# Designed miniproteins, single chains, continued (4), part 76

Each design is a single chain, and the fold is of that chain. pLDDT is the mean over its residues in the fold that is shown.

## One batch from the design tools (miniprotein)

Design m14799
Fold by ESMFold2-Fast:
Structure m14799 (fold): chain A 68 residues (1-68)
Amino acid sequence: SAEQEAEKILAEMEKLADETTDPLLKNMIRSLIEGLKKMVKEATALGNSQLALDQLRKQLKRVKEMIK
């Protein structure tokens, strides 16, 4: 389901934050994850889980680029 996929993407982002050694970058990624969790709850409540999933995929790609 879209909800299970969203949880999977958020877990991958949390793993990337945990593996990041730069404290500033780690905190930035964790703040992003918290904002995304709120967005997922709001989008799901509105019946728009696909929009949430698309945004999660986009932000995961950005996080991967930030930690290079």
Scores: mean pLDDT 84

Design m14800
Fold by ESMFold2-Fast:
Structure m14800 (fold): chain A 58 residues (1-58)
Amino acid sequence: ALIEDLKKAVEANQAEEAATILREIITKRPDQADQLLAEAGKLLKANPALAEQVAAFL
């Protein structure tokens, strides 16, 4: 599942992969976009260094 992949990428400190997954989900799954953005936001706020890296790829 894309949301699970996103969580694992963030936990594994893979900012580039997390950004790529997020872009694909927004493009292909607008139905899940709100939930994914909310969960991504939570994970990124808990990890500010990773958040900066993910933002750079977006």
Scores: mean pLDDT 73

Design m14801
Fold by ESMFold2-Fast:
Structure m14801 (fold): chain A 80 residues (1-80)
Amino acid sequence: MLDKEVIEEIAKKRPEIVAFLKELVAKAEKDPEALAAPSAHPSFSLEQKAALAVTAEVLRRIGDILQEALEEQRRKKELE
């Protein structure tokens, strides 16, 4: 399971990955249908749709954890 600690460790050692994840979250907010669209097309097999759904779920979890970590850091700054 991807947790906050893993994301923070990656952020310290690989800031480019954090930037990439922020970009993915921003793209998902602007066009959430784009992430789901491939899984919605009837031309895809059930196996292909399942693989895309798993990928989307992983990206969603990473985005949620990163967003929560950013909000926590914002709250700390707002208290001062």
Scores: mean pLDDT 58

Design m14802
Fold by ESMFold2-Fast:
Structure m14802 (fold): chain A 72 residues (1-72)
Amino acid sequence: SEPRPGASLAELYFEQGLEYYKQGKYEEALKKFEEAIREYERLLSEHPDNEVLRAKLAQAKKKVEEVKKKLE
């Protein structure tokens, strides 16, 4: 599969979410992981056969779950 700018943007949001998570900024981390999820879902709707996008979307959703537990 060819690299796409949208996939790189989703990856950037995910990385920013991880950075905020490491800093204990869970509300900011949640927003970034949700932004990553929206971008991955948009890309996956255009390319439903892309297994890499499915795996990355699943990983981002797991991080949202982890952050929500921290915000409890």
Scores: mean pLDDT 82

Design m14803
Fold by ESMFold2-Fast:
Structure m14803 (fold): chain A 60 residues (1-60)
Amino acid sequence: SLEEAIKLAEELARKIAAEKIEKGEKVTHKEIKEKVREELIKRGYSEEIAEKALELVFEG
């Protein structure tokens, strides 16, 4: 569902950002957003649900 996609997107975004920061690597919000989108689609979410979840997570 969209709610599950939002929660997963938030969790994935935090994990990706944390890993990059811990390694001293620079990362942009756009790069994190793209990686989260790819993972949501890989896990079986539709493009429409993935895009809506990303909008709510990154635009909020």
Scores: mean pLDDT 79

Design m14804
Fold by ESMFold2-Fast:
Structure m14804 (fold): chain A 68 residues (1-68)
Amino acid sequence: MTAREHVLKAAQLLADGKPEEAVKHARRALEIDPNNAVAHYVLAAAYTKLGKFDEAAKHRQKADELAK
């Protein structure tokens, strides 16, 4: 899978109510492309659903830095 394929899979898993699986795929996207802003946004959304607000905030900040 490419980074984009992992991001799309993570987004779909979030829509399906599977945030733990979404975290796995978003992290795999970042292993391939560490500067993928969309992967950081998806990971932040997944951590928010898991109640991990500190982790979510860190990835959202990183995504905002990269998306500029």
Scores: mean pLDDT 84

Design m14805
Fold by ESMFold2-Fast:
Structure m14805 (fold): chain A 68 residues (1-68)
Amino acid sequence: MKEVEELLEEMLKSDPAEQGSLRLKLSQQIADIIMEIRRKNPDDHELFEETSAKLFNKFMETLKKIKG
């Protein structure tokens, strides 16, 4: 979670040249977190859905701030 928040903060401060690399890193970190939740809590589909929704919402809000 902290790593995703740090990458989101860095994306808000980044130059356009760095955005592509940071988006890739952020996508990988989100995927890793989701996979880890699935591995540790295979029967907890609600936790998986809630965490995924929260992470994607934070990502989308960050993109809005960059484009705005």
Scores: mean pLDDT 73

Design m14806
Fold by ESMFold2-Fast:
Structure m14806 (fold): chain A 52 residues (1-52)
Amino acid sequence: SKLTLEDVEELEKLIEEGASVEDIARFIMEKNPELTEEEARKLAEELKKLVG
């Protein structure tokens, strides 16, 4: 997995705090520079749908 367990935990916390898809995608890209903006946005949408 490209995301670490620590990254996933921090993403879950951001979603619980009401972060937008754009905020979540930005976090993913900052932690995983190998991901494209489109990939990060798609992942952010999926994570927010699963957690929220």
Scores: mean pLDDT 75

Design m14807
Fold by ESMFold2-Fast:
Structure m14807 (fold): chain A 91 residues (1-91)
Amino acid sequence: DFEESLKAVEEAIKKGYAEEVLEILEQSIKENGEDNPILLLNRGVALYALKKYEEAKKDFEKAIKIAKEKNDKELLEKAEEYLKKVEEELK
């Protein structure tokens, strides 16, 4: 469930574990491939927390593309919300 995984990532980041979360997500992406939109969204969120805005933007854009292809409206809405946040930081 993407909502549960995103919530777990956000809670870990609030506790100061953004770097550890990023390492886990990078390993999961290596094992499952670069086309899982939930993993891409979650890695983007961890990258955003670490102020790696350009890398976070790429992950959110890819997650949006895949979410649109799969007609996943809830994932699309969350990815677009985070993309807007990262674009404000890059202005």
Scores: mean pLDDT 87

Design m14808
Fold by ESMFold2-Fast:
Structure m14808 (fold): chain A 68 residues (1-68)
Amino acid sequence: MKIYSEEEIRDIIDFIRSVRDSMSREQLEEFAELLDKLLEQAKEQNYSEEVIKEVEEERRRLRELIEK
């Protein structure tokens, strides 16, 4: 997997936030899986607690939409 910078992770989160309401269930599952990988990577790279929190929050929101 590519190592994403902290700013690239924020850009990905902003993109997901802009389109999540129009996503299919399959797309929600794919992006939730991506966020799981980004969360692990951010923790491994010792990125800021703010970035880690934003990834965890968006991952939680996508999972809630899948379970709805």
Scores: mean pLDDT 81

Design m14809
Fold by ESMFold2-Fast:
Structure m14809 (fold): chain A 80 residues (1-80)
Amino acid sequence: MPSEERLELEIELSFNTMEVSVVKLAMSRGKKVEKEYLDKLIERAEETKKRAEELGDEETAERAEEIIEELKEIKKKQEA
């Protein structure tokens, strides 16, 4: 497996993690996050998970799944 592909996955996972942190910060300040923005973040995390699974990177796939679950919970709370 090319080292570049693995590094790209790690970078993508890091960005997904940072994006979740930004959403949580906005919510903690009483701000509502747009549904469309949350949907885009979920799609990005799903793509990261899919690529990790294709490369056999179980650790990255598991971390991406955790991010997806967290984003879905946030979306549910924002739509309430």
Scores: mean pLDDT 78

Design m14810
Fold by ESMFold2-Fast:
Structure m14810 (fold): chain A 92 residues (1-92)
Amino acid sequence: MSREQLELEAEAALVIMQAAVVKRYIEQNKDKIDPETYEKIKKLVDEAIELANQALEDVRAGKITPEQARQRLEEARKLIDEAVKLLDEALS
């Protein structure tokens, strides 16, 4: 199952990278985003990064199945999607 593990790690890395890009963007544009919206977006991307890292750690430790790890990555993606939507609305 080395290929499945590699694919899962690649999926987690993409989620973490997407969240990091959003986080960097709001940090660089903090003056253009109201403080409440900034904190909400930051919380969403931080939670997405934590979920992805924890899913990867737990599957490597044998605490969860690859299926369960994928479910957590899907949750992390939904958090990123919400963060992006809030950012789009804030900049409109």
Scores: mean pLDDT 85

Design m14811
Fold by ESMFold2-Fast:
Structure m14811 (fold): chain A 70 residues (1-70)
Amino acid sequence: ASSKLEEAENLKKEGDELFSEGKYDEALEKYDEAEEIYSELYDEGLIEISPILDVAVQRLKAAVNLAVPK
């Protein structure tokens, strides 16, 4: 177990809550932070690719919602 893994998991959860509230800007920020930590852990062989892909999909959904004009 790594403190970095727990931090990334917490950031993803915060992003998920913000996304559910329609706060896509704030959700995207949390997902970006989580992805950076997960990518470091993956490069070190400490985690599988799955967490990175999950965050990347949510990040893309948040970004698309921000990019659509009202």
Scores: mean pLDDT 79

Design m14812
Fold by ESMFold2-Fast:
Structure m14812 (fold): chain A 97 residues (1-97)
Amino acid sequence: ERKKEIEETIRWVATQLRAVGLIVDAEIELAKKRGISVSEIVKELNSDDPEKRQEVLDEILKIIASYKPTPEEREAIIEILTKDFGVSREWVEEKLK
């Protein structure tokens, strides 16, 4: 049924938006924790230094884990972070425990 296909697509899109929202909320919380702006966190995430990027991502992932994302949200977060930042899937999965 076309309706079922549309409903599944809407659910997938909603999960992707929730995943992005959790990442953004974690960036805001980390900025607050460090007493810096969100733009500084984003700058560190776009650093050419992979060690610096991984350090900031580690802190963001710990914050996301505290939000207790659903399995679907967790999967979406893993896909986004592995694609955008070149970190391993296994590393992200371990941090979201």
Scores: mean pLDDT 82

Design m14813
Fold by ESMFold2-Fast:
Structure m14813 (fold): chain A 82 residues (1-82)
Amino acid sequence: ARVFDSPQVENPGTLSLGDSGTAVRALQQKLKDLGYYDGEIDGVYDEALVEAVKKFQAAQGLKVDGVVDSATWEALGKTAPK
């Protein structure tokens, strides 16, 4: 369905180690497309995914915490896939 709402946050919010579900799968998919993550898309925020997020955050000059915030999601959306 198409809804005109304020899409200020296209992101599922903040994700970190220990999270799971569809939002984590989307994160794994984006990082894999960008070449930062080579693991399975299993919907679990694992240590490998934390490493991929930190690598990406460092490359973008973001806070390197291994936590995906709106800024990290925006940067992921702006980065072209490899």
Scores: mean pLDDT 72

Design m14814
Fold by ESMFold2-Fast:
Structure m14814 (fold): chain A 58 residues (1-58)
Amino acid sequence: MVEELVEKYLKKATEAAKAGDLDKVSQIAADLYRELVALGVAPEEAQALALKVVNEAL
């Protein structure tokens, strides 16, 4: 569940990054963080996963 969510957001972030829309990459990462926390993922873990998505997308 969490891994599938991260993978879907990573695809969206990489598409935004390839288009040169870095603002959208940041918005996608923030949305992922919020969704992970809503699912019960610890804030520190959710932040680490969101950062990983940004790093992989860039």
Scores: mean pLDDT 83

Design m14815
Fold by ESMFold2-Fast:
Structure m14815 (fold): chain A 83 residues (1-83)
Amino acid sequence: MSELEFEAEVYLALGEIYLAIAKLDEQRGDFEGAIESYEKAIELYRKALELAQQAGNQRLVDDAQKGIETAEKRLEEAKKKLE
């Protein structure tokens, strides 16, 4: 594993953690907190994607892209709950 691959995996894991936090916030009815956590997850997954692309690791690229798509869809859903 290269340093870039390791950094990509760390950012991917952080994105997953914030995605989980956002989901828990939604379950508790905290849609404002969920929105903040989904936005944070997207930022972290985007960083993971950049590092994964630089490392040439297609698996990490795919995982980061899926994380972004999931977080973006959930962010839209959470925003609809406040509006």
Scores: mean pLDDT 88

Design m14816
Fold by ESMFold2-Fast:
Structure m14816 (fold): chain A 76 residues (1-76)
Amino acid sequence: MPKLSPLELRILGFLVENKDKRFSARELAEILGVSQSTVSRALRRLEALGLVEKERVGRTTLYGISEKGIEYWYSL
């Protein structure tokens, strides 16, 4: 696996701690205290690596942890 940035690691850890929940990029930006555009970029990379799952609910895109994401987190 490629190395993750500090923000990508923070997002991944947060989603692992909240494994039964899904969050929008806006919600994650508010929780983590960073811009939505910065979070959206990090989420796209995490999704491309298979570490998060994306689902569409109406007009909102939600992200949650994948099984691969959980395995990766506990391998660090």
Scores: mean pLDDT 85

Design m14817
Fold by ESMFold2-Fast:
Structure m14817 (fold): chain A 120 residues (1-120)
Amino acid sequence: SMEEERRKKASKFSREELVLTLLKAIYVLLGPGDEELFEKFLELLQKYYDDSISAEELIKKVTEELGLDEDVAEKLINYIKNVLKLTEEEAKELLKEVSKRSLSELDKVDEEVIEKIIES
């Protein structure tokens, strides 16, 4: 559809840039400086990933198990859907890839990405 084509044209990121952008979004939304919480979030994404679960339900399940406020889940879901403009399939694939990454990869993300995460 024309709306799907507009979404694909709006996301000017490569797959690797999208993975790193989402990784940075998670880090910023969880609160910078809590590296254990960030790594635990990635572990739980991997643990709960399933073909039958939606990206939204996966994020909510992980944030709930970590005892995080619903606002964290809502901001991350909004960032994926409204800022990155990802489809459900794209969001799930990127969450799967992000779950395999480490904190050391955050140094690869541009400062402009941080501003968009904070505004979300």
Scores: mean pLDDT 72

Design m14818
Fold by ESMFold2-Fast:
Structure m14818 (fold): chain A 62 residues (1-62)
Amino acid sequence: MSREELVEEVAQHAKKLGLPEEVVEELARRTRERLEAAPTSAQQLDIAIESVREAEELAKKL
């Protein structure tokens, strides 16, 4: 799975949770930056999982 595919999956998950567009865009931006700095597929997957968890925590505040 490419970095862009991981960013898109995180963004789609956040949208499905009902997060505001601005929050989804900020989460996607931060995820992309972290993925660009991640040299291995394992680290990229960990970042994607953390981003999904962050989206779920943000949704709980709605």
Scores: mean pLDDT 81

Design m14819
Fold by ESMFold2-Fast:
Structure m14819 (fold): chain A 74 residues (1-74)
Amino acid sequence: SRREETYERILEAARELIEEKGALNTTTREIAERAGVSVGTVYSHFPSTATLISTVGLLKIAEESVAANPSLAL
């Protein structure tokens, strides 16, 4: 469905941006722009940037990708 296609585009855009500039420097606005959707559309699938970043992080682990820029320095 179109919802599935949009979800996949958002995840791919987020993955690319996180790999390019790190999770802490990636914004929902940039993800929406890269995915070719509105910011509101991103929020309809992921209510927060943190939720989106966590989802991408889990997918990267599954793909044997190294986690980019851990925000674990709290």
Scores: mean pLDDT 71

Design m14820
Fold by ESMFold2-Fast:
Structure m14820 (fold): chain A 87 residues (1-87)
Amino acid sequence: MGGKGTVIEASSDKLEPGAIVKVKLDNGKELTLRVLSSFIAEDGSTVATGEVISGDAPPGTLATLGVPNSKGEVKVGDEVTVTLAPP
């Protein structure tokens, strides 16, 4: 479970390992995630793997974040797609 959302807080301007990002999903749920790994896709989108540290999913839940046209960067207001691993 997950979906589309928006970045509402970021500890860094880069989606690098250790960065903390808070996202608000279009369904109203909020997640705070720690980035574990990331790469820049051929289209310039950033794909990051993270873990939930707080919010509307259990702590330790793995998540994949997609940020279009971000080229490794992240800022408040960025569109994000979140996919949560099943429990």
Scores: mean pLDDT 82

Design m14821
Fold by ESMFold2-Fast:
Structure m14821 (fold): chain A 73 residues (1-73)
Amino acid sequence: MSREELLKLLSDPDPRVANEALEQLTRIVLSSGDPRAAEVRRLRIAMYTAPDVETAQAYRERLTAEVRAWAEA
């Protein structure tokens, strides 16, 4: 699936579809050597190691914004 198609799926009303798009775009950023990869990696770790659901959701929103900004560049 193309980067442009994954970017569209980030806004999908089905959370499973949106989650898969986020995971795929995140993997692409992390493998690309882009300067944003360090921040994306930090946010992904913070999301998975968050102490509660509310904190995890806040980090997820920040990760989504960072990945979207990269994909639109």
Scores: mean pLDDT 80

Design m14822
Fold by ESMFold2-Fast:
Structure m14822 (fold): chain A 65 residues (1-65)
Amino acid sequence: SAAKNAALREATEETRRLLREAGASEDQMRRAVEAAVRATDEALNEGKSPQEAVRIGVDVARELL
């Protein structure tokens, strides 16, 4: 759906912004984005709101630092 695609895009962009600000390496960035997108997708499939799903994904990425 359009809403799901928008949430996945937002999770990707927010995760990249967060990790760039934290000085993460390109490899850390790549792995963290993959984890964030996966967690966001899972949360959406569990019926979480787009905003909550994005937050969950970004939080997962932050824990990898």
Scores: mean pLDDT 85

Design m14823
Fold by ESMFold2-Fast:
Formats: structure tokens, sequence, C-alpha cells
Structure m14823 (fold): chain A 65 residues (1-65)
């Protein structure tokens, strides 16, 4: 979690608050419930915009996939 948080800050330029918010949303994607996953993706897009949300998701996949 600390590595992902630091990379969200250093690579995507997120503040501490925004990086923590992104981390919470990404953690919800680990839930097997497709409704929770759909809501988590929508929340990331709402909070950061589509482009930045896609970059956040790519970074998550790089570290955890």
Amino acid sequence: DEELLERLKTELGLSDEDAEKALRGLRALLNPDPVIQRVARADLEKAFGKEKAEKILELFKELYE
C-alpha cells in the first residue's frame, strides 16, 4: 500500500489527500462483487476525471496484476 501511495504521488502528482482517496477506491476493486467494482470505477472517474482515473488504474494493474 505504501509503494502504491508514493507512486500515485510521484508519478501522477497527486496530493496526500488525493492519493489516499485513490488508494481507497482501488482497494474496493479487490472486492469480487461486480456492483462494488462498478461503483469504485465510477467514483474514481468522478473524483479525478476519466484520463487521470485511467492512469491510476494502469498503475494499480502494473503493481498488482
Scores: mean pLDDT 77

Design m14824
Fold by ESMFold2-Fast:
Structure m14824 (fold): chain A 66 residues (1-66)
Amino acid sequence: MEKEELRKEVEELRAEAEKISNPDLRQGLLAVIDRAEKAIDEGNFDEARKLIEAARQTLELAKKVE
């Protein structure tokens, strides 16, 4: 259950990141999301949650600047 919930959050963040118009911010955010997905695949859910939170904070800041 937890793995599926985290994967859904990663998918939602990836979709939002792809909407960012600044290519450097978009690429950086997608890199963090890719790391979160890898952490989920490795069963490191604590690391995945930290990366998801970092990605959310970055996404909010990017939307505010744009």
Scores: mean pLDDT 80

Design m14825
Fold by ESMFold2-Fast:
Structure m14825 (fold): chain A 57 residues (1-57)
Amino acid sequence: MEELLNELLEAGAAELAAAVDLVMSRDDPAEQARAQAELDAARARVDEAAARLEAAR
């Protein structure tokens, strides 16, 4: 349970970092596309971590 909570927190931190990168890449469409892909991957990690935590309940 504690390991799953830590994984969810790490995934959430990665999502926040990716969202900041997307905002910072506002003036460069190529960097925005890359940052968007990173954000999508981070969101998938959050969803997976949350599903694993829910299954452990």
Scores: mean pLDDT 79

Design m14826
Fold by ESMFold2-Fast:
Structure m14826 (fold): chain A 85 residues (1-85)
Amino acid sequence: SDEKIDEIIAEVKEVLDTETDPRKRALRIANILLKYLPELTDEEMDRVYERLKALIDEKLGPDSPEAKALRALIDSIYNEIKEKK
């Protein structure tokens, strides 16, 4: 549901707004995604993916090394979850 997607995005946004350690940010974001994404449909996962990319670009800048690393991490998690469905 859109409400569930908004909840996931809000949790990731809180991590990006409050956590200053890039390694802890990556771990916390990974844990949020691993918890919630398996419960979503493929269409809902794709909507979360697009909103996450936009949020990361907004908060960290699209060309930042951390943004690139987080995108790679998110892609890895998405591939693993989609394979298991």
Scores: mean pLDDT 84

Design m14827
Fold by ESMFold2-Fast:
Structure m14827 (fold): chain A 80 residues (1-80)
Amino acid sequence: SLVEEVRRKLRELIEAGKIFDPEARNELIQHLIKLAEQAGLSPEQIVALAIGFVGILTEAEIHKLSPEELLRRAEELVRG
């Protein structure tokens, strides 16, 4: 599922220490957009997902969210 793929990719980046790397973040967002397109989400849903995800990552960097809280928020965003 899209939720499982998001969880897997975020965990990989967190464990690699790359969760706040701009290049790694951009690659993650591009990958998630592609997965959402393959899952049949509308263009409006894909844009909302991408914006929401950028927001979560930005908040995590500014407010130093735990890995667990970051994963929880990302999963909630993808589930709707």
Scores: mean pLDDT 79

Design m14828
Fold by ESMFold2-Fast:
Structure m14828 (fold): chain A 110 residues (1-110)
Amino acid sequence: LEAAAEAETDPQRKADLYLELGWKYLQEGKYEEAIRYFDKAIELDPNNADAYLFRGQAYLKLGKYDEAIRDYKKAIEIDPNNKDAYFNLSLAYRKKGKVEEAEKWYEKSK
């Protein structure tokens, strides 16, 4: 619940609660709400690869392909072993019509 995140005084735990709220809204298809919570999580913990990955997914669902690409690249920069980030980056490039870039990143997702 949002109340738990707002009441939390420890920055790391607060970031984790915002990440969970963002994920919940992402699963419910509430992409703008999800992005707002991922923004809060990133503000408190800018090295959380999952926050960038999930915010990228929300941007992708909203057709904001450039923002999605940026977030997926940041997720890969923080965690180079995240195969989901490579796959989603490939999908975002494909949605933008960048077929060659999409194929390059897709191969790295295997």
Scores: mean pLDDT 87

Design m14829
Fold by ESMFold2-Fast:
Structure m14829 (fold): chain A 72 residues (1-72)
Amino acid sequence: MKATLQFASGTVATAEVLSPTTATLVSPNSGAVATATFDSGEVKVGATATARATNPETGEVAVETAKVIKVE
């Protein structure tokens, strides 16, 4: 199952859903693999997700809020 996420920055990315609370995506900013979590425990259009990506070179953690705009 795939979810399309629109980030607060305006970036759109497609995530692979692993569970009702977790999805993985490739960070649109760095190309790093990121994890998205769904606070509601349900993947649906209008749900809010928090994406976290760690830069493997610096250890810096980037956190962005996203909204689910499409589910496939």
Scores: mean pLDDT 76

Design m14830
Fold by ESMFold2-Fast:
Order: sequence, then structure tokens, then C-alpha cells
Structure m14830 (fold): chain A 64 residues (1-64)
Amino acid sequence: MRYVVRVKEGESLEPVKKAIAELGGRVLKEIVVGTHKSLVVELPEDKVDELAKVPGVQSVVPAV
């Protein structure tokens, strides 16, 4: 499924992108607006809880 991953302010996208790849997901789009960083990702639904525990991840929400 597709998700919007919000990254905590001040955190780098690179560790979060690496975690997404390690969980079997892929980054579809990067969105940076001011201090707000978000990734649109494709990720297995059973890996959402694991991604939400990754340091630097603020939230993971379904992209509809």
C-alpha cells in the first residue's frame, strides 16, 4: 500500500529512506516544504508498525 511518512523536524531523510528499503518498501516521492519533510512510499501493510518505530519518523498515514 502507499503511505505518507512524516519525518521529525531536524532529522535527515536518508536514515528513513534506508529503513523503508530494508522493510521491503520503496520511496515514490520526496516532499520538502520549509522544515517539514515527508516521503510518499510503497510499503507492505504488515511493516507499517515497524516503520513507525524507526527513529526520525513522526507518523505513517495511508495515502488515499
Scores: mean pLDDT 80

Design m14831
Fold by ESMFold2-Fast:
Structure m14831 (fold): chain A 78 residues (1-78)
Amino acid sequence: MKLTVKLADGTEVTFEGADALEALEKALAYAEENNLPQEVIDTLRGGIAAVRAHPEAAPAILGATEREANEAVDKETG
């Protein structure tokens, strides 16, 4: 599964994992290492927690988390 995050400079970074958790964990590690906005980090942490609670809904949670994280980036750039 994959997750794409837009950065403030317009760069898109795609994180690919064997499952939704791996993709989200890779995205969170990148966000923390590159000091992305706290709202993006919090969104990714929420997505990880949601997938752990509801693994059957992982694809839907991954898509919702990607949308919310990218909306958080848009707030920093707009």
Scores: mean pLDDT 79

Design m14832
Fold by ESMFold2-Fast:
Structure m14832 (fold): chain A 82 residues (1-82)
Amino acid sequence: SKEELLREIDELLRRADELIARIRRRETDPIRATIREFRVLAEKTTLELARRRVEEDKDLEGAREDVRLAEEGLRELEEEVA
């Protein structure tokens, strides 16, 4: 449902913000920190665009696919930072 997808997006956006905070606390290499933060911001941008698409009732299937890809990207980054 639309409400379920919006809740999934909001949770992933929360995870992205937590991951940025974790990168800032743990990564001592400034270049690696910057690259990882930009990668998280790219996923966050994808999620924000998907959220807008869902709110506008446009292309729910494409939005769900973008959300799945962003979740995968965030998972990979979370594993790198763990």
Scores: mean pLDDT 87

Design m14833
Fold by ESMFold2-Fast:
Structure m14833 (fold): chain A 75 residues (1-75)
Amino acid sequence: SSEVEKRIKELEREALMAEVEAAMYRIRAAVAKLASKRLGVVDEELIEEAERKAEELEERARELEEEARKLKEEA
């Protein structure tokens, strides 16, 4: 049904957005690590927080993708 298709697209879009945000946090952590090496400034808490946020978003993306997959199997 078109309604199931809409829900699948919504879940896939949310999963993609979560993946993009996770990638952004991974980039932030990588940049902070590079700055630490080049400038001698270390913000371990900032790096840890960014990595933690990335992990949370990666997990959310996987959950959303799994929900979309299940809906496709039901159709």
Scores: mean pLDDT 86

Design m14834
Fold by ESMFold2-Fast:
Structure m14834 (fold): chain A 97 residues (1-97)
Amino acid sequence: MVDDADVRRALAEIYAAIARMNLEKGDYEGAIESAQKAIDIDPDNALAYLVLGEAYYKMGKKEEAKKWFQKALDVARANPDAPEELIKRAEELLKKI
């Protein structure tokens, strides 16, 4: 069904993808900004929390990174449609801190 929640989910997925692209090119501030927009639109977007954590980790902010990786895991585990790879990546990153 197409409704406001489906549109918000799609928009949040776009911002999460932009955040990941910014992270991959080393634009950590841009990654944080785009990830925060995704979370503001859809607080259940696990990828946005994962990218937010990775950006903080790359900036040396390990305590913030740990908090966001834990949030990414909690959100992903609460969503039966969440990709298994996302959960495994968040677990691996959380262990590196």
Scores: mean pLDDT 83

Design m14835
Fold by ESMFold2-Fast:
Structure m14835 (fold): chain A 55 residues (1-55)
Amino acid sequence: SPLLEELRKVLEEYISTLPEERKEYARLIGEELLEKAEKDPKFGEAAIEALKEVL
């Protein structure tokens, strides 16, 4: 879905800014966010907005 594609892209951008030692854990959390967004599109929209605010 376009929503999940955008969320994955924004997550990858965010994770790329992190120190190496934090990237593995951030990827695990990112996968959990993607699973939740697939079941709840409103959560996905909110997650994209929140991540864009910190990028």
Scores: mean pLDDT 84

